Designed miniproteins, single chains. Designs and how they scored, part 47

Each design is a single chain, and the fold is of that chain. pLDDT is the mean over its residues in the fold that is shown.

## One batch from the design tools (miniprotein)

Design m1630
Fold by ESMFold2-Fast:
Structure m1630 (fold): chain A 95 residues (1-95)
Amino acid sequence: SEAARRKEAEESLELSKKSLELAEKYMQEAKESTDPREALLLTASAGVHVVSSAASTTVAKRIDPEKAPELKEITDKSNDLTNEGEAHFQALLAA
């Protein structure tokens, strides 16, 4: 039904926001860590949550992109975190 699809979009949007929040938290902890092993694991954890956020955002966007303008902000932040995580991961491997 239409109502069920709208509910699914809302739930997917909330999941994407929650996953993005966790990704930001782990990335910040990774940057503040003085232990290279801990920093690497935290960076990997951030990456997992970025992927989760992107998947949920894709579902929400497919169902109702016009009613969820924050989808673009979530996607942009997810892309920024992906680039930051890749750069940080490469720096840790080079050390």
Scores: mean pLDDT 81

Design m1631
Fold by ESMFold2-Fast:
Structure m1631 (fold): chain A 90 residues (1-90)
Amino acid sequence: LAEEAVEAAEEGIRLLMEYLQKQDPSVTPEQVEQAVEQTRAAVRRLLEQGKVEELIEELEGLLEYARKNRFPEEAIEAFERALRAARELA
């Protein structure tokens, strides 16, 4: 569950960043990898600190933002999987 939340959040951010890169060619592959790495670190930090409720709130906000801006369905599905895994930890 903890690793599933981390992996799904990473997948969601990667898909989102790849989508943004297609819209804006100034987004570099290095920026995509940095965003994925920062997401992994943030999710792991919240889990290690037992802040599962905070992680759920962050994922809910991200999912709402993604849906509002009509991001790729695959990215939305990845964030939904991350949210489900986080909720099972609560």
Scores: mean pLDDT 82

Design m1632
Fold by ESMFold2-Fast:
Structure m1632 (fold): chain A 87 residues (1-87)
Amino acid sequence: MEEEKRKEEFEKAKKATLESIQKLKEILVDKKKMSDEELAKILLEAGENALKAYELAPDKIDEGVKKGGELAIAAGKALLEELAKKA
């Protein structure tokens, strides 16, 4: 029972991470105007979901994904801090 629930949570986290990355890719490819705040939120969501996926299945997810998730969170936070300084 617990393993099936963890597998469902992993698949949900994986899907959410891919959706966040896909949205960012579409914005970059289509050259759509995006606010720095929206970019920061996408980075934070992608990073949090990547870390959750690694926590749920560390044997299946490369440590590079964990480091990438941590970097995405750090970048998103730094961008939000710069925006706050201008307010």
Scores: mean pLDDT 69

Design m1633
Fold by ESMFold2-Fast:
Structure m1633 (fold): chain A 62 residues (1-62)
Amino acid sequence: SMKEKAIERIRELHRKYGFVNKTMVALAMAEAGFSDADIQKVLARLPERASGEEAVAALEGL
């Protein structure tokens, strides 16, 4: 699914960098096929710098 693809990428980014930011999350979601509207809904619930777990939780809330 699109959620699974985005979650996998977010977890990879967290493992590589130790964090995710809004740009990383937006790109992961866009690559997975999410609309700009859905991307903005997730980003609105995140700080500028987050853990991968926080980003995954925000995405699962869609």
Scores: mean pLDDT 89

Design m1634
Fold by ESMFold2-Fast:
Structure m1634 (fold): chain A 56 residues (1-56)
Amino acid sequence: GPLSAAGARGVLAAARSGSRAAIAAAHYELQKATGVKLDPFDAEAVARAAEEALAA
């Protein structure tokens, strides 16, 4: 299903946290909600995908 605005904001915050564990968890939530597969350690790619989900 679609990622909620609150969920997308949480993913964006986690992706921008600088923690590898938080970035990996953010990627997992984004992939589960949107089906987008990214490098889980590419924080900027995860952040961009979350921003796109918020803008849509």
Scores: mean pLDDT 72

Design m1635
Fold by ESMFold2-Fast:
Structure m1635 (fold): chain A 68 residues (1-68)
Amino acid sequence: SAEEYKQKGIEAEQAGNFKEAGDWYMKAAELAETDEEKREFYLNAARAYAKSGDNVGAAKAGKPLAEL
């Protein structure tokens, strides 16, 4: 579920694995049922990718936010 992937993202962030956290939040966003949840997960993914230095991943996560 989206919540399970969100939890994996939180665990990855706590471990300092920000790129992995971004990947989990992206999966959560794809499963999310509401635009509010999708926006939150894509924003969390963009921030996690940015913290990892993955500017391409951050931009990829940010693109759906412009459409929500």
Scores: mean pLDDT 85

Design m1636
Fold by ESMFold2-Fast:
Structure m1636 (fold): chain A 76 residues (1-76)
Amino acid sequence: SMKAAIEKAIEAIRNIERTLQLPPRARELFQKAIDALRRGDLDKAREYITQALREAGFDEDTAERIADGIVAIAKS
C-alpha cells in the first residue's frame, strides 16, 4: 500500500538519523522530507533528502543517489 511504502521510506531516513551524527540543519531538512513524504510530495521529499545529506557531508552525486533510492521505496 502507499501508506506502507511511505512509512518504509521514512524508516530509511530514521535509520540515517540513528547511524550518523547530523548537524541541526540536516535534521531540520530530514524532518521537512518526512513531512513531504507524508503528504505525497515526492519531488520536495527528494530535494530535502538531497539537501540534508549535503549538510551531513555527502557529495552531490552520493546525496542524489541515496535520495533517489529513498523516493523509490516510497513509490513501491
Scores: mean pLDDT 89

Design m1637
Fold by ESMFold2-Fast:
Structure m1637 (fold): chain A 62 residues (1-62)
Amino acid sequence: SAADLARLDAGAARLYRELLARYADKFSEQELLSMLLSADTDRSGVVTAAEVREVERALEKL
């Protein structure tokens, strides 16, 4: 949702949209956002590009 997207830093938002394009047939926007929010290790409520990269690596294991 819009509130969840607001938590993505500019770099994270870029990578998130790239993941959406890449995994559109496997995951919905809501599913990807859920994964990104769960990977928030910064604890500031902001998802960074590094955290999105960790999610991408987790998806590669599937």
Scores: mean pLDDT 73

Design m1638
Fold by ESMFold2-Fast:
Structure m1638 (fold): chain A 77 residues (1-77)
Amino acid sequence: SMEKIKEEIREALSEAGFSEEDIEKFINKDLDSVKEKLKELLKKELGLSDEEADERIEFLKKLLDGAEAELEKLAAA
């Protein structure tokens, strides 16, 4: 379910040291408000370049969008 996916993301981000407020902004797709914090974390903790960090953020956006699209299709069927 979408709720389970969101819960798993909340747990992962909490373990990574994100605040509850930043986690909720991320889950609600307000990624621009947390993008710079996430980008800096990915660069520092994983040694990623700016481009690689941006790619990871875009992947996470697509993952959330895909989950919502699948749930909408199931609800419409």
Scores: mean pLDDT 67

Design m1639
Fold by ESMFold2-Fast:
Order: sequence, then structure tokens, then C-alpha cells
Structure m1639 (fold): chain A 60 residues (1-60)
Amino acid sequence: AAPKRLTIYVIVPNDPEQIEATLERLRAALEAAGLRIVDVKITPLSEDRVLIEITAEKVP
């Protein structure tokens, strides 16, 4: 059976420090919930904003 997946979409300012802080916060929250990150995609929406797409799966 395919593993159960969760995808989270977050729009953040196109600032390296804010992108890093958001990724770290989401990683910590997902790990605390018993989920592991399996994919991260960052897509520029404009010069000022990026879309962060995180896919996570339940740890066995």
C-alpha cells in the first residue's frame, strides 16, 4: 500500500533567512507529530515571494 502523505503549502517572503526559519520550524513541527519530510520544493512566485511545498509521510 502507498504510504499516507501530507502536503503543506506556505507562501513566504523571498528572504533567505525567512525561508530557512520557515523550513526549520515546519521540519520540527512535522517531526514532533511523527512525520518525516520526503520532498521540499521552492517555487518563486515573484521577486518578493516564494512558494514552499513540503511533502511528509508518517514514520512507520
Scores: mean pLDDT 82

Design m1640
Fold by ESMFold2-Fast:
Structure m1640 (fold): chain A 66 residues (1-66)
Amino acid sequence: MKKYKATLTVTYTGPDGKVETKVFTAESDSKEEAIGEVSGQGRRAMREAAAKGYTVEMELEIEEVE
């Protein structure tokens, strides 16, 4: 059965120029479910970071796992 792994890399740049990176990962038998899980985590993190004056960049990768 095909399995999907979604990896979301979130990069935060603070108003002081400091950079922090967080990685969220989810696996599912459904590509949509895996994407939904990491996207939910990323949106929450983005909202919190933006409230603190951070600039947020996101990169999503989806991999089919055997």
Scores: mean pLDDT 80

Design m1641
Fold by ESMFold2-Fast:
Structure m1641 (fold): chain A 64 residues (1-64)
Amino acid sequence: SAELRELIELLRKGEPAGIERFSALDPETAAALRELEKDPSKFVAASIERSALIFRLEQELRKL
């Protein structure tokens, strides 16, 4: 869907709107990612989690 493509694009760019939209779908995962991203020492872990989320959403888009 166009909405899912837009969400993926926002998440890739690190736009606040991306994580805000995602929190409507999965508030717990969104909150966990935000917590990781606010700690600079966890940058690598946050990057891995964001990439994993984007990958999952891309796989979901391909099934549509």
Scores: mean pLDDT 81

Design m1642
Fold by ESMFold2-Fast:
Structure m1642 (fold): chain A 65 residues (1-65)
Amino acid sequence: SKKKEIENLKKKAEEYQTEADRLQAEGDALFADPSKLDEAIEKRYQAGVKRAEANRYKKKAEELS
């Protein structure tokens, strides 16, 4: 049903957002150490990618509502 599909899309959006938040926090922690700037930048970049995926699933859920 549409309702189940919307719920599944919202769940995926929340899962990607949670992963994005975790990666952002890890990147921010690493950013405090100048020797780990490349790792910090990579984790922040991956956080952005996961955030974009979260927004994509959220938008798809809204379009089905």
Scores: mean pLDDT 88

Design m1643
Fold by ESMFold2-Fast:
Structure m1643 (fold): chain A 85 residues (1-85)
Amino acid sequence: SMEEKKKRVEELEKRLEELRERVEWAERFRQLPPEAYEEMRRKLEESRRLLEESRKNGYDEKPIEEAERIIEEVREWLERVALGL
């Protein structure tokens, strides 16, 4: 339903903001070159753009799925960094 898609977009927007803060926090520890964190920030910006596109186009599924995929990639990257991998 439209309501379910709207909730999914809102949840992904919350996750995106949380991941942005986590990337900024991780960068303060300087475990990796600055370029690694900039890469993750670019991915999060792309996800934000996709979610905005979906919102403007009646919550189309494809940009939501693509945004979710990118958000998950950044989350997995942060988990690996936290584990020293």
Scores: mean pLDDT 86

Design m1644
Fold by ESMFold2-Fast:
Structure m1644 (fold): chain A 57 residues (1-57)
Amino acid sequence: MKELEKRLELLKSEIDTLEQALANNVLTPEQRARLQAEIDRLKAEYDKVKSELEKLK
């Protein structure tokens, strides 16, 4: 359980960092699209890990 909790924290931090970068209005449309795709991928991984943690409770 501790390892999954730590992974969730790391994924959350990564997502927050990328969301902060996305909020920065100096990105090109192409950079925004790439960054959003990466955020979406990390959120999907976060949901998967969260589901695994819930199954262990």
Scores: mean pLDDT 78

Design m1645
Fold by ESMFold2-Fast:
Structure m1645 (fold): chain A 60 residues (1-60)
Amino acid sequence: MNEKAGKVAAGGILAAAGEHEEALEVASEGDPEYAAKLVEKHSPDEALKEKARALAEAAA
């Protein structure tokens, strides 16, 4: 429980700091759908958003 929540929280911090690709990698280990939402919210990179969406869709 707390391990996945910790990875999601770490991903959120990385996304806010501008480390969008690392945020996706870390947060997706806990919650790929939430990781995709973090990238969609914080990253201006459309290619990274598409990659995040594909990962969330594959995990669903």
Scores: mean pLDDT 76

Design m1646
Fold by ESMFold2-Fast:
Structure m1646 (fold): chain A 95 residues (1-95)
Amino acid sequence: SPQDQLTQAREAVRLAYDRVMYYRQLYLQGKATEEQLFEEMKRLIEKAKEAYDKGMDKSDIETLLDYLRVLSKTLSPELQKELLKLVDELEKYLE
């Protein structure tokens, strides 16, 4: 059902967010690469877009994008720029 699809999409966003937090911690400990952290952040953006398409509130997605902007500061300037471009693209998609 549409409600089940939204519930599954919200859970996918939560799990993707948890993975970003996990890989961020590993990266800060020298146990994961910056590229691995970046891939998890990209996955969170993809899951957020899917959840929006399934009916997740725009305000909840905007809150996630704000968290990603803060978390982007963990990345090198080059990957930060790439992530912020993806964040901006999703923000425009929400309009």
Scores: mean pLDDT 91

Design m1647
Fold by ESMFold2-Fast:
Structure m1647 (fold): chain A 69 residues (1-69)
Amino acid sequence: EEYEKLLKEFEEKAREVLTKKMEEQAKENNQTDKKEEMEEELEAILKTLTETVKEFGEEAIKNALEYLD
């Protein structure tokens, strides 16, 4: 259960970081029309990252959370 809690925190934090980076890139490139496509890509990336850290276990999730701070 603590593992699931850490995984959820990682997912939320990663979503925030990815969303911010994508918004900054879209602003620099004036790509406002691709918002829907970018959201779909963000969800796919987030899912892949979550699965990856999940395979490495609790310690990897903690390390990833520290990295995202």
Scores: mean pLDDT 72

Design m1648
Fold by ESMFold2-Fast:
Structure m1648 (fold): chain A 85 residues (1-85)
Amino acid sequence: ALEELREYLEEKKPELTKLAEEYAKALGLEVDAEKAAEDIRESHLRRAEALIAAGEDPEAVRRRIIEEVEQQIEELKRELKKLKE
């Protein structure tokens, strides 16, 4: 469960980095996109660990975090599209 979540988040890190770079360009900001993506990844892992420690089912936590990451990526893509138009 937690190890599979780590692998999923590592797989998504390049996409998050690319989104952060495109956001920075659209807003005229200088951002360390790789660091931003890593901070997002670490944040989700820490939250998953806290939920599991609080007694939630590890598989349910994994599915929840994955759903939230997918939702976050879609939201970022929608906002970026509006910024470019």
Scores: mean pLDDT 79

Design m1649
Fold by ESMFold2-Fast:
Structure m1649 (fold): chain A 69 residues (1-69)
Amino acid sequence: ATPEEIAEKIAKSKNPAVQVGLILYMVGLMLDGRYDEAIAYAEAIIEKSKDPEVRKMARTVLEEARRLK
């Protein structure tokens, strides 16, 4: 899935479980050393999500991935 596809799923689902699952997916990318993909997904979530908690978690992933890259 592309970052755009992930952002689209967040925008359409409005389901907190789906949003949390996407954040955990980004964490999984980081654990796998796929920092560029984690950054791209986090940026897409920050842009498309209206939930401040989801955006805060995505920003945390973004900053951590940038530091580890």
Scores: mean pLDDT 73

Design m1650
Fold by ESMFold2-Fast:
Structure m1650 (fold): chain A 74 residues (1-74)
Amino acid sequence: TPSEQMQQAILAASRALGQEVDVRVTDDTLTLTATTPSGREVTVTVPADASPDEVAQRAREAWQEAEREAQAAA
């Protein structure tokens, strides 16, 4: 069962992106996956003990990068 810390990190990422995110825990890291409106899959890896604020910030940065890449590929 994910810790309360992990659950808060998932909620922070979902709120930052306005979408549900999938989470996997591997070693001591959290891997967050979300799909952008352009159909790009965004994956963010953070330490398992990262704060919800840090998780939200990294998720938003990855989302913006994926959208930029989608525009560049067009």
Scores: mean pLDDT 73

Design m1651
Fold by ESMFold2-Fast:
Structure m1651 (fold): chain A 70 residues (1-70)
Amino acid sequence: SAVANVRALLEPFAPGPLPPGFASAVVAELRRRLPDLDLSSRAALERHRATILVIAGEVARRMGAVLRLP
């Protein structure tokens, strides 16, 4: 699923378990800002990894979550 793929991509950057609803919030933001991105495709997510991490960082700041991004 889109949520599972995004969660797997983000887990290495979390100091602990991702907050409840965090991966779903990132998926919603990706669908809004990058509507042509196939979130069901791991290969598509990896090609856009840098952009996804920027968006995940913005979502983390809004939700009060912490990510250790490169």
Scores: mean pLDDT 82

Design m1652
Fold by ESMFold2-Fast:
Structure m1652 (fold): chain A 100 residues (1-100)
Amino acid sequence: MAEIEAVARRIVEEFPALVAQIKAIFVPDGKITDAQMDEIFDQFDLDGDGVIDAEEFAVTLRLMGANVSLEEAEAVMSLVPGGVIDRDLFRALMRLIAEQ
């Protein structure tokens, strides 16, 4: 868990404008449950393979009204070991975003 939390923290620190957009879309009141995080993850996981890649991340955020480029999504994934966001990292990231 500590390594996942470190990666999530780096994303929040290095991409504050993107984090603010994600918070406004998914966590406007600063509260999110594990069940809600799982439901949001399933919306990003377009092919159902259990991970979110840069294309799925950018496309889903744009469909939700965020201003995000594929280049920015690829930059986010460059901070992630393996270059994809799994459910555990997604939950850690969403918890940190809720606290912003």
Scores: mean pLDDT 82

Design m1653
Fold by ESMFold2-Fast:
Structure m1653 (fold): chain A 80 residues (1-80)
Amino acid sequence: SMEEERRREEEQRLREEARRLRREAILYDAEAGLYLMGAEAYRLAGDEEKAEEYRRKAEEYEEKARELEEKARRVEEELE
């Protein structure tokens, strides 16, 4: 029926959206990792100001990744 087809299409869209959000979260988490690596490099070089700046950027990107993971979870909850 049209209702069954609509439900399957909606379910597919929600699964695709959840995958996109999780992929985006992975990319933000990877970016955070790069900032943490940069922070360590600056600290070892004696640039404490830059080290703290990069650490704060890492925290910001980690928070964005967490938000995207939560959005993906909410989309998954709509699947039943």
Scores: mean pLDDT 87

Design m1654
Fold by ESMFold2-Fast:
Structure m1654 (fold): chain A 57 residues (1-57)
Amino acid sequence: MDLEEAAKVGAEAGGVSEEKAKEAIVKLGQLMDGVEEAEGSPEAAKAGGKLAASGPL
């Protein structure tokens, strides 16, 4: 799936905006360094959304 679809899934899972979920998914892929699929998988999208939700406290 594309990054925008992943951002929507992540936004729903984390309760954040699609833009924040998108950025978190990209960062998650870079930080994990072994899960480049983070940019295209639904599970990674959910993880990215949750990570984005954790940022603001």
Scores: mean pLDDT 63

Design m1655
Fold by ESMFold2-Fast:
Structure m1655 (fold): chain A 81 residues (1-81)
Amino acid sequence: SSATEERLRAFLREVKEMVEKDVPREEIIAAIRARRDELLARETDPAARTRIQLVADDLIRMVEEDVPKEEIIETIDKLIA
């Protein structure tokens, strides 16, 4: 739904801002997990739930693997577009 897309984009923008501001890795991962759980608690559509899970898990993996900041930001920008 449109509301789900807006909530996902807001989540992605929040993660992007944390990455841009060099927030500590553990804090970014904790924030992603918390927002993933919040989004999943409000979403009943199976396809949207799967997308939220995959997006959140991919972002956590990139942060844990110390993927370059510019690459993480580019990935988020593509997801928002």
Scores: mean pLDDT 87

Design m1656
Fold by ESMFold2-Fast:
Structure m1656 (fold): chain A 93 residues (1-93)
Amino acid sequence: MATQVYEERVDVKDVAEAEKKIQEIIDEAAREGATSVSVEGVESRGELRTAGGRTTWVAVPEEFKKGQTIKVTVVRTGANGAKVIRNITISIK
């Protein structure tokens, strides 16, 4: 089975737009039947919570700064059973 990797970069203007974008990615992944979603960053301000196949990103109380970068990795099964990995880098400008 072939593995397909996609690299994406998204610029957002503020923390609220970053949170919205992360949630949109998680919701999209859930609609597409993704097997895992992870969010990582040196100064991460959120955690992923999964229950019954549903994943929600929950913000950590600490404020996220401009200039920070959040990495989101989504793993799903694509057409014909191929493993699809999306690496999304979100930068707050």
Scores: mean pLDDT 65

Design m1657
Fold by ESMFold2-Fast:
Structure m1657 (fold): chain A 73 residues (1-73)
Amino acid sequence: SKLAKDIAEAIARDSFLIRHPEVIEEVLKEKLPEEADEILKLIAPFLRPAARTSEEERARARERVIEILKEHT
């Protein structure tokens, strides 16, 4: 869908978010379950998981994903 593509492009463009794939998946499945699988497939080749993340970084990533969803929904 256009919605899934627009959200995927916003996430893939964010160099910080692409380092936190687990947080992206969690927020998408919670807030936008109907589009989550399509968005996750679209962003998969752009993900660059960080070897270690802090709780603060995960919380910040969560806020950023929520902001992107609010901007598009």
Scores: mean pLDDT 87

Design m1658
Fold by ESMFold2-Fast:
Structure m1658 (fold): chain A 76 residues (1-76)
Amino acid sequence: SAEEEILREALELLAEVGRKIAEALRAHKDDPEKVAQLLKLTQEFEKRAKEAVEALDLEGFKKLVEETLERIEEIK
C-alpha cells in the first residue's frame, strides 16, 4: 500500500538522520555548545518529522531530511 511504502522510506531516512546525529555528537563530545545545537536540531527534526509522517507528506519529509543533514554538516 502507499502508506506502507511511505512508512518504509520514512524509517530508512529516519535511520540515516539518527546515524548522522550520533556521529556528529561523538565528533563534538568535548564541545558543549555544539552538543546543545545538535540536541536542539534533533528535537526540531523529531517534531517536524512526526507532522510530515502523520500527513503522509513523503516529499515534505524528504526535504526535511535533506535540510537536517545539511544543518548537521554545518555544525563543524
Scores: mean pLDDT 84

Design m1659
Fold by ESMFold2-Fast:
Structure m1659 (fold): chain A 93 residues (1-93)
Amino acid sequence: MEEELARVQAEFDRLEEEAGKVLTEASKIINQLEKEGRIDEAVELAVLEIKYAVQLTVARNAIRRGDVEAARQAMEDLRKTIEELKKAIEKLK
């Protein structure tokens, strides 16, 4: 149990580092889209950023209380949202 929680924490830390790079890129694109008047596309990316923030909070809370199963589920949701962000960014290049 303790070993599993430590592995989940390490996996979460790696996921948060990967997400940080994607979010930095997304924020730059949102800013550029807003300057170009492409508001609908900027909103689409912003909604994914909000989704990520909510899921990140759920994952952090699960880890904090030692709920390995809830943490793994929240991290799976985070991975899916990060992938959606990457795809949206690629489409908007």
Scores: mean pLDDT 84

Design m1660
Fold by ESMFold2-Fast:
Structure m1660 (fold): chain A 89 residues (1-89)
Amino acid sequence: AREAALAALAPLAERIAELGREASAAIAAGDAETALRLAEELRELIEELRAKVEELAPQLSPEDAEALRRGVERAEAEAERLRAAAEAV
């Protein structure tokens, strides 16, 4: 169950990581418009990730479900930091 859930979440996690890198690059380049757009796209993908985690949660142990929910919370915090950095460009 846990391995299958992680495999199901992997494509979303990879897309989130890719957008996070692109947003960081845009911030470093001083491209505020691109950075803000990418930060918003990142937020949308994280909402999709949260929905997917909640769909999978009933099939997991409570401990595994809590671990995945904490992962989503960390991703949300990182996205908010990127958004704040983009606004400061």
Scores: mean pLDDT 83

Design m1661
Fold by ESMFold2-Fast:
Structure m1661 (fold): chain A 119 residues (1-119)
Amino acid sequence: SIEKELEEAKELAEKLQKLAEEGKYEEMIKLVKENLKKPLLVAIVASKYAIKYDLELSEEEVAEAVGRVIEGIGLLLDLEFIKAGKKITSTPEEIELAKAVAELEKYIKELEKKRKEKE
């Protein structure tokens, strides 16, 4: 059910944001890993993130964003959490998470640049 996956995506995004505010980064990483195998959920969260930052992403650009974060991060986490996460990366999984996050930040900047170049 698409409706159920939409609800799960919303709940996941809200829970991740709350955990970030509480500094519970290990629990955030665990939640992201548990939801990695739900591509539609990741795509929905990616779209919500694009709206939050007013990026005017196409379906193809959303698919590219999902692809860049396929190992369990990106649009599921706030950028503020990314800056904090640099201090806690000590396991191989945390390092991969940090890399995926850095790649997403680069992708967002590339999209903003393309948007400015069109107008």
Scores: mean pLDDT 52

Design m1662
Fold by ESMFold2-Fast:
Structure m1662 (fold): chain A 77 residues (1-77)
Amino acid sequence: KKEEAKELIKKAEEALQAGDFDTAVRYILKAASLIEDYDAQLKVMALVLAAAGSTDPAQRERDLKAAIEIIKKALEE
């Protein structure tokens, strides 16, 4: 579970670096579903929705990176 979420986040980071936002979003949402932190899950969903609603690629990247950091912190607890 925790290792699976870490692997999904690594894949999300790789997709984001490649500019594949759709793939990054899928991996982020899968990783979020594996954490036992509903507050973190809600924050991740809000950032994913903000990224999806943005036409600015830089803002989209920032929001998805923020979502990844929230999941990483939840996995450290």
Scores: mean pLDDT 81

Design m1663
Fold by ESMFold2-Fast:
Structure m1663 (fold): chain A 72 residues (1-72)
Amino acid sequence: SLKEEIAREAVRLGLSRGSSLALPQDVKEALKSYGIEVSMDDVTEAVNQAVLEQGTVGNNFSVYLKAVELLL
């Protein structure tokens, strides 16, 4: 699905920084690459909510996918 493709792009962007940390900026840039503009505040809220819902042992793909689902 489109949401899964965006989530995979966010994971790729995070890994390209040499980090596995889930960052709101990676979701914002992934959305932008698909022509979707979202404010940094909205992306930050979505990523924070996704982290809470996935728990402390969640993987970055699941977190980013949930954040994208919350935004779209």
Scores: mean pLDDT 80

Design m1664
Fold by ESMFold2-Fast:
Structure m1664 (fold): chain A 76 residues (1-76)
Amino acid sequence: GDNIEQAIQTASQAAQQLSSTDPQVSQQVRGLVDQAVEHLERGDFEGARQHLQQAADLLDQAGMTQSSQQIRQLLS
């Protein structure tokens, strides 16, 4: 599988879980995922990774530590 695509899916699922408890962080993570998808569609894998790394950092701060670690592993 494409590790970046799996990281996008993981970040999207984590944002969905946060939508009721932390809607601000949920919205920010969704924005970063959308940017990562745009970079991926342009063939900019480094840009996609950068935005997904920012999403992982934001999720970690929101207490979504397992999802954050999974994203970081997929991007390694």
Scores: mean pLDDT 86

Design m1665
Fold by ESMFold2-Fast:
Structure m1665 (fold): chain A 120 residues (1-120)
Amino acid sequence: SDAEVERLAELMLTDREAAAELAKTLSEDLVARAYLLALRRRALEEGREKEAELVELLLKLAEAAGISISELLKRFHGKTLEEVIELIKEIGKKYGIEELAEKLIELLKELVKEDEELEK
């Protein structure tokens, strides 16, 4: 349910152990949706516009392609940045959403650079 997805997103930001326990009771799609909503909420609260926009573009890409969020995230799991970029390009071409795919790729590259700087 939407209430369970919103509750899980809140717990992902406030209580990781409670989030893990609730996640065990929900489908993979609901858990993946909650994860993206938590990322977007945190990004908006912290003024991280690129991260919030990246999440919005990921949600739009999944909807336009008819792919569930959990399936999209599984397709990206264990891939290099270059492999993820190629997958996004393939989805963009296949479903006629190339402009959306290009915007997502640009933001993804910026987000990866920011994550690398945080490791220093």
Scores: mean pLDDT 81

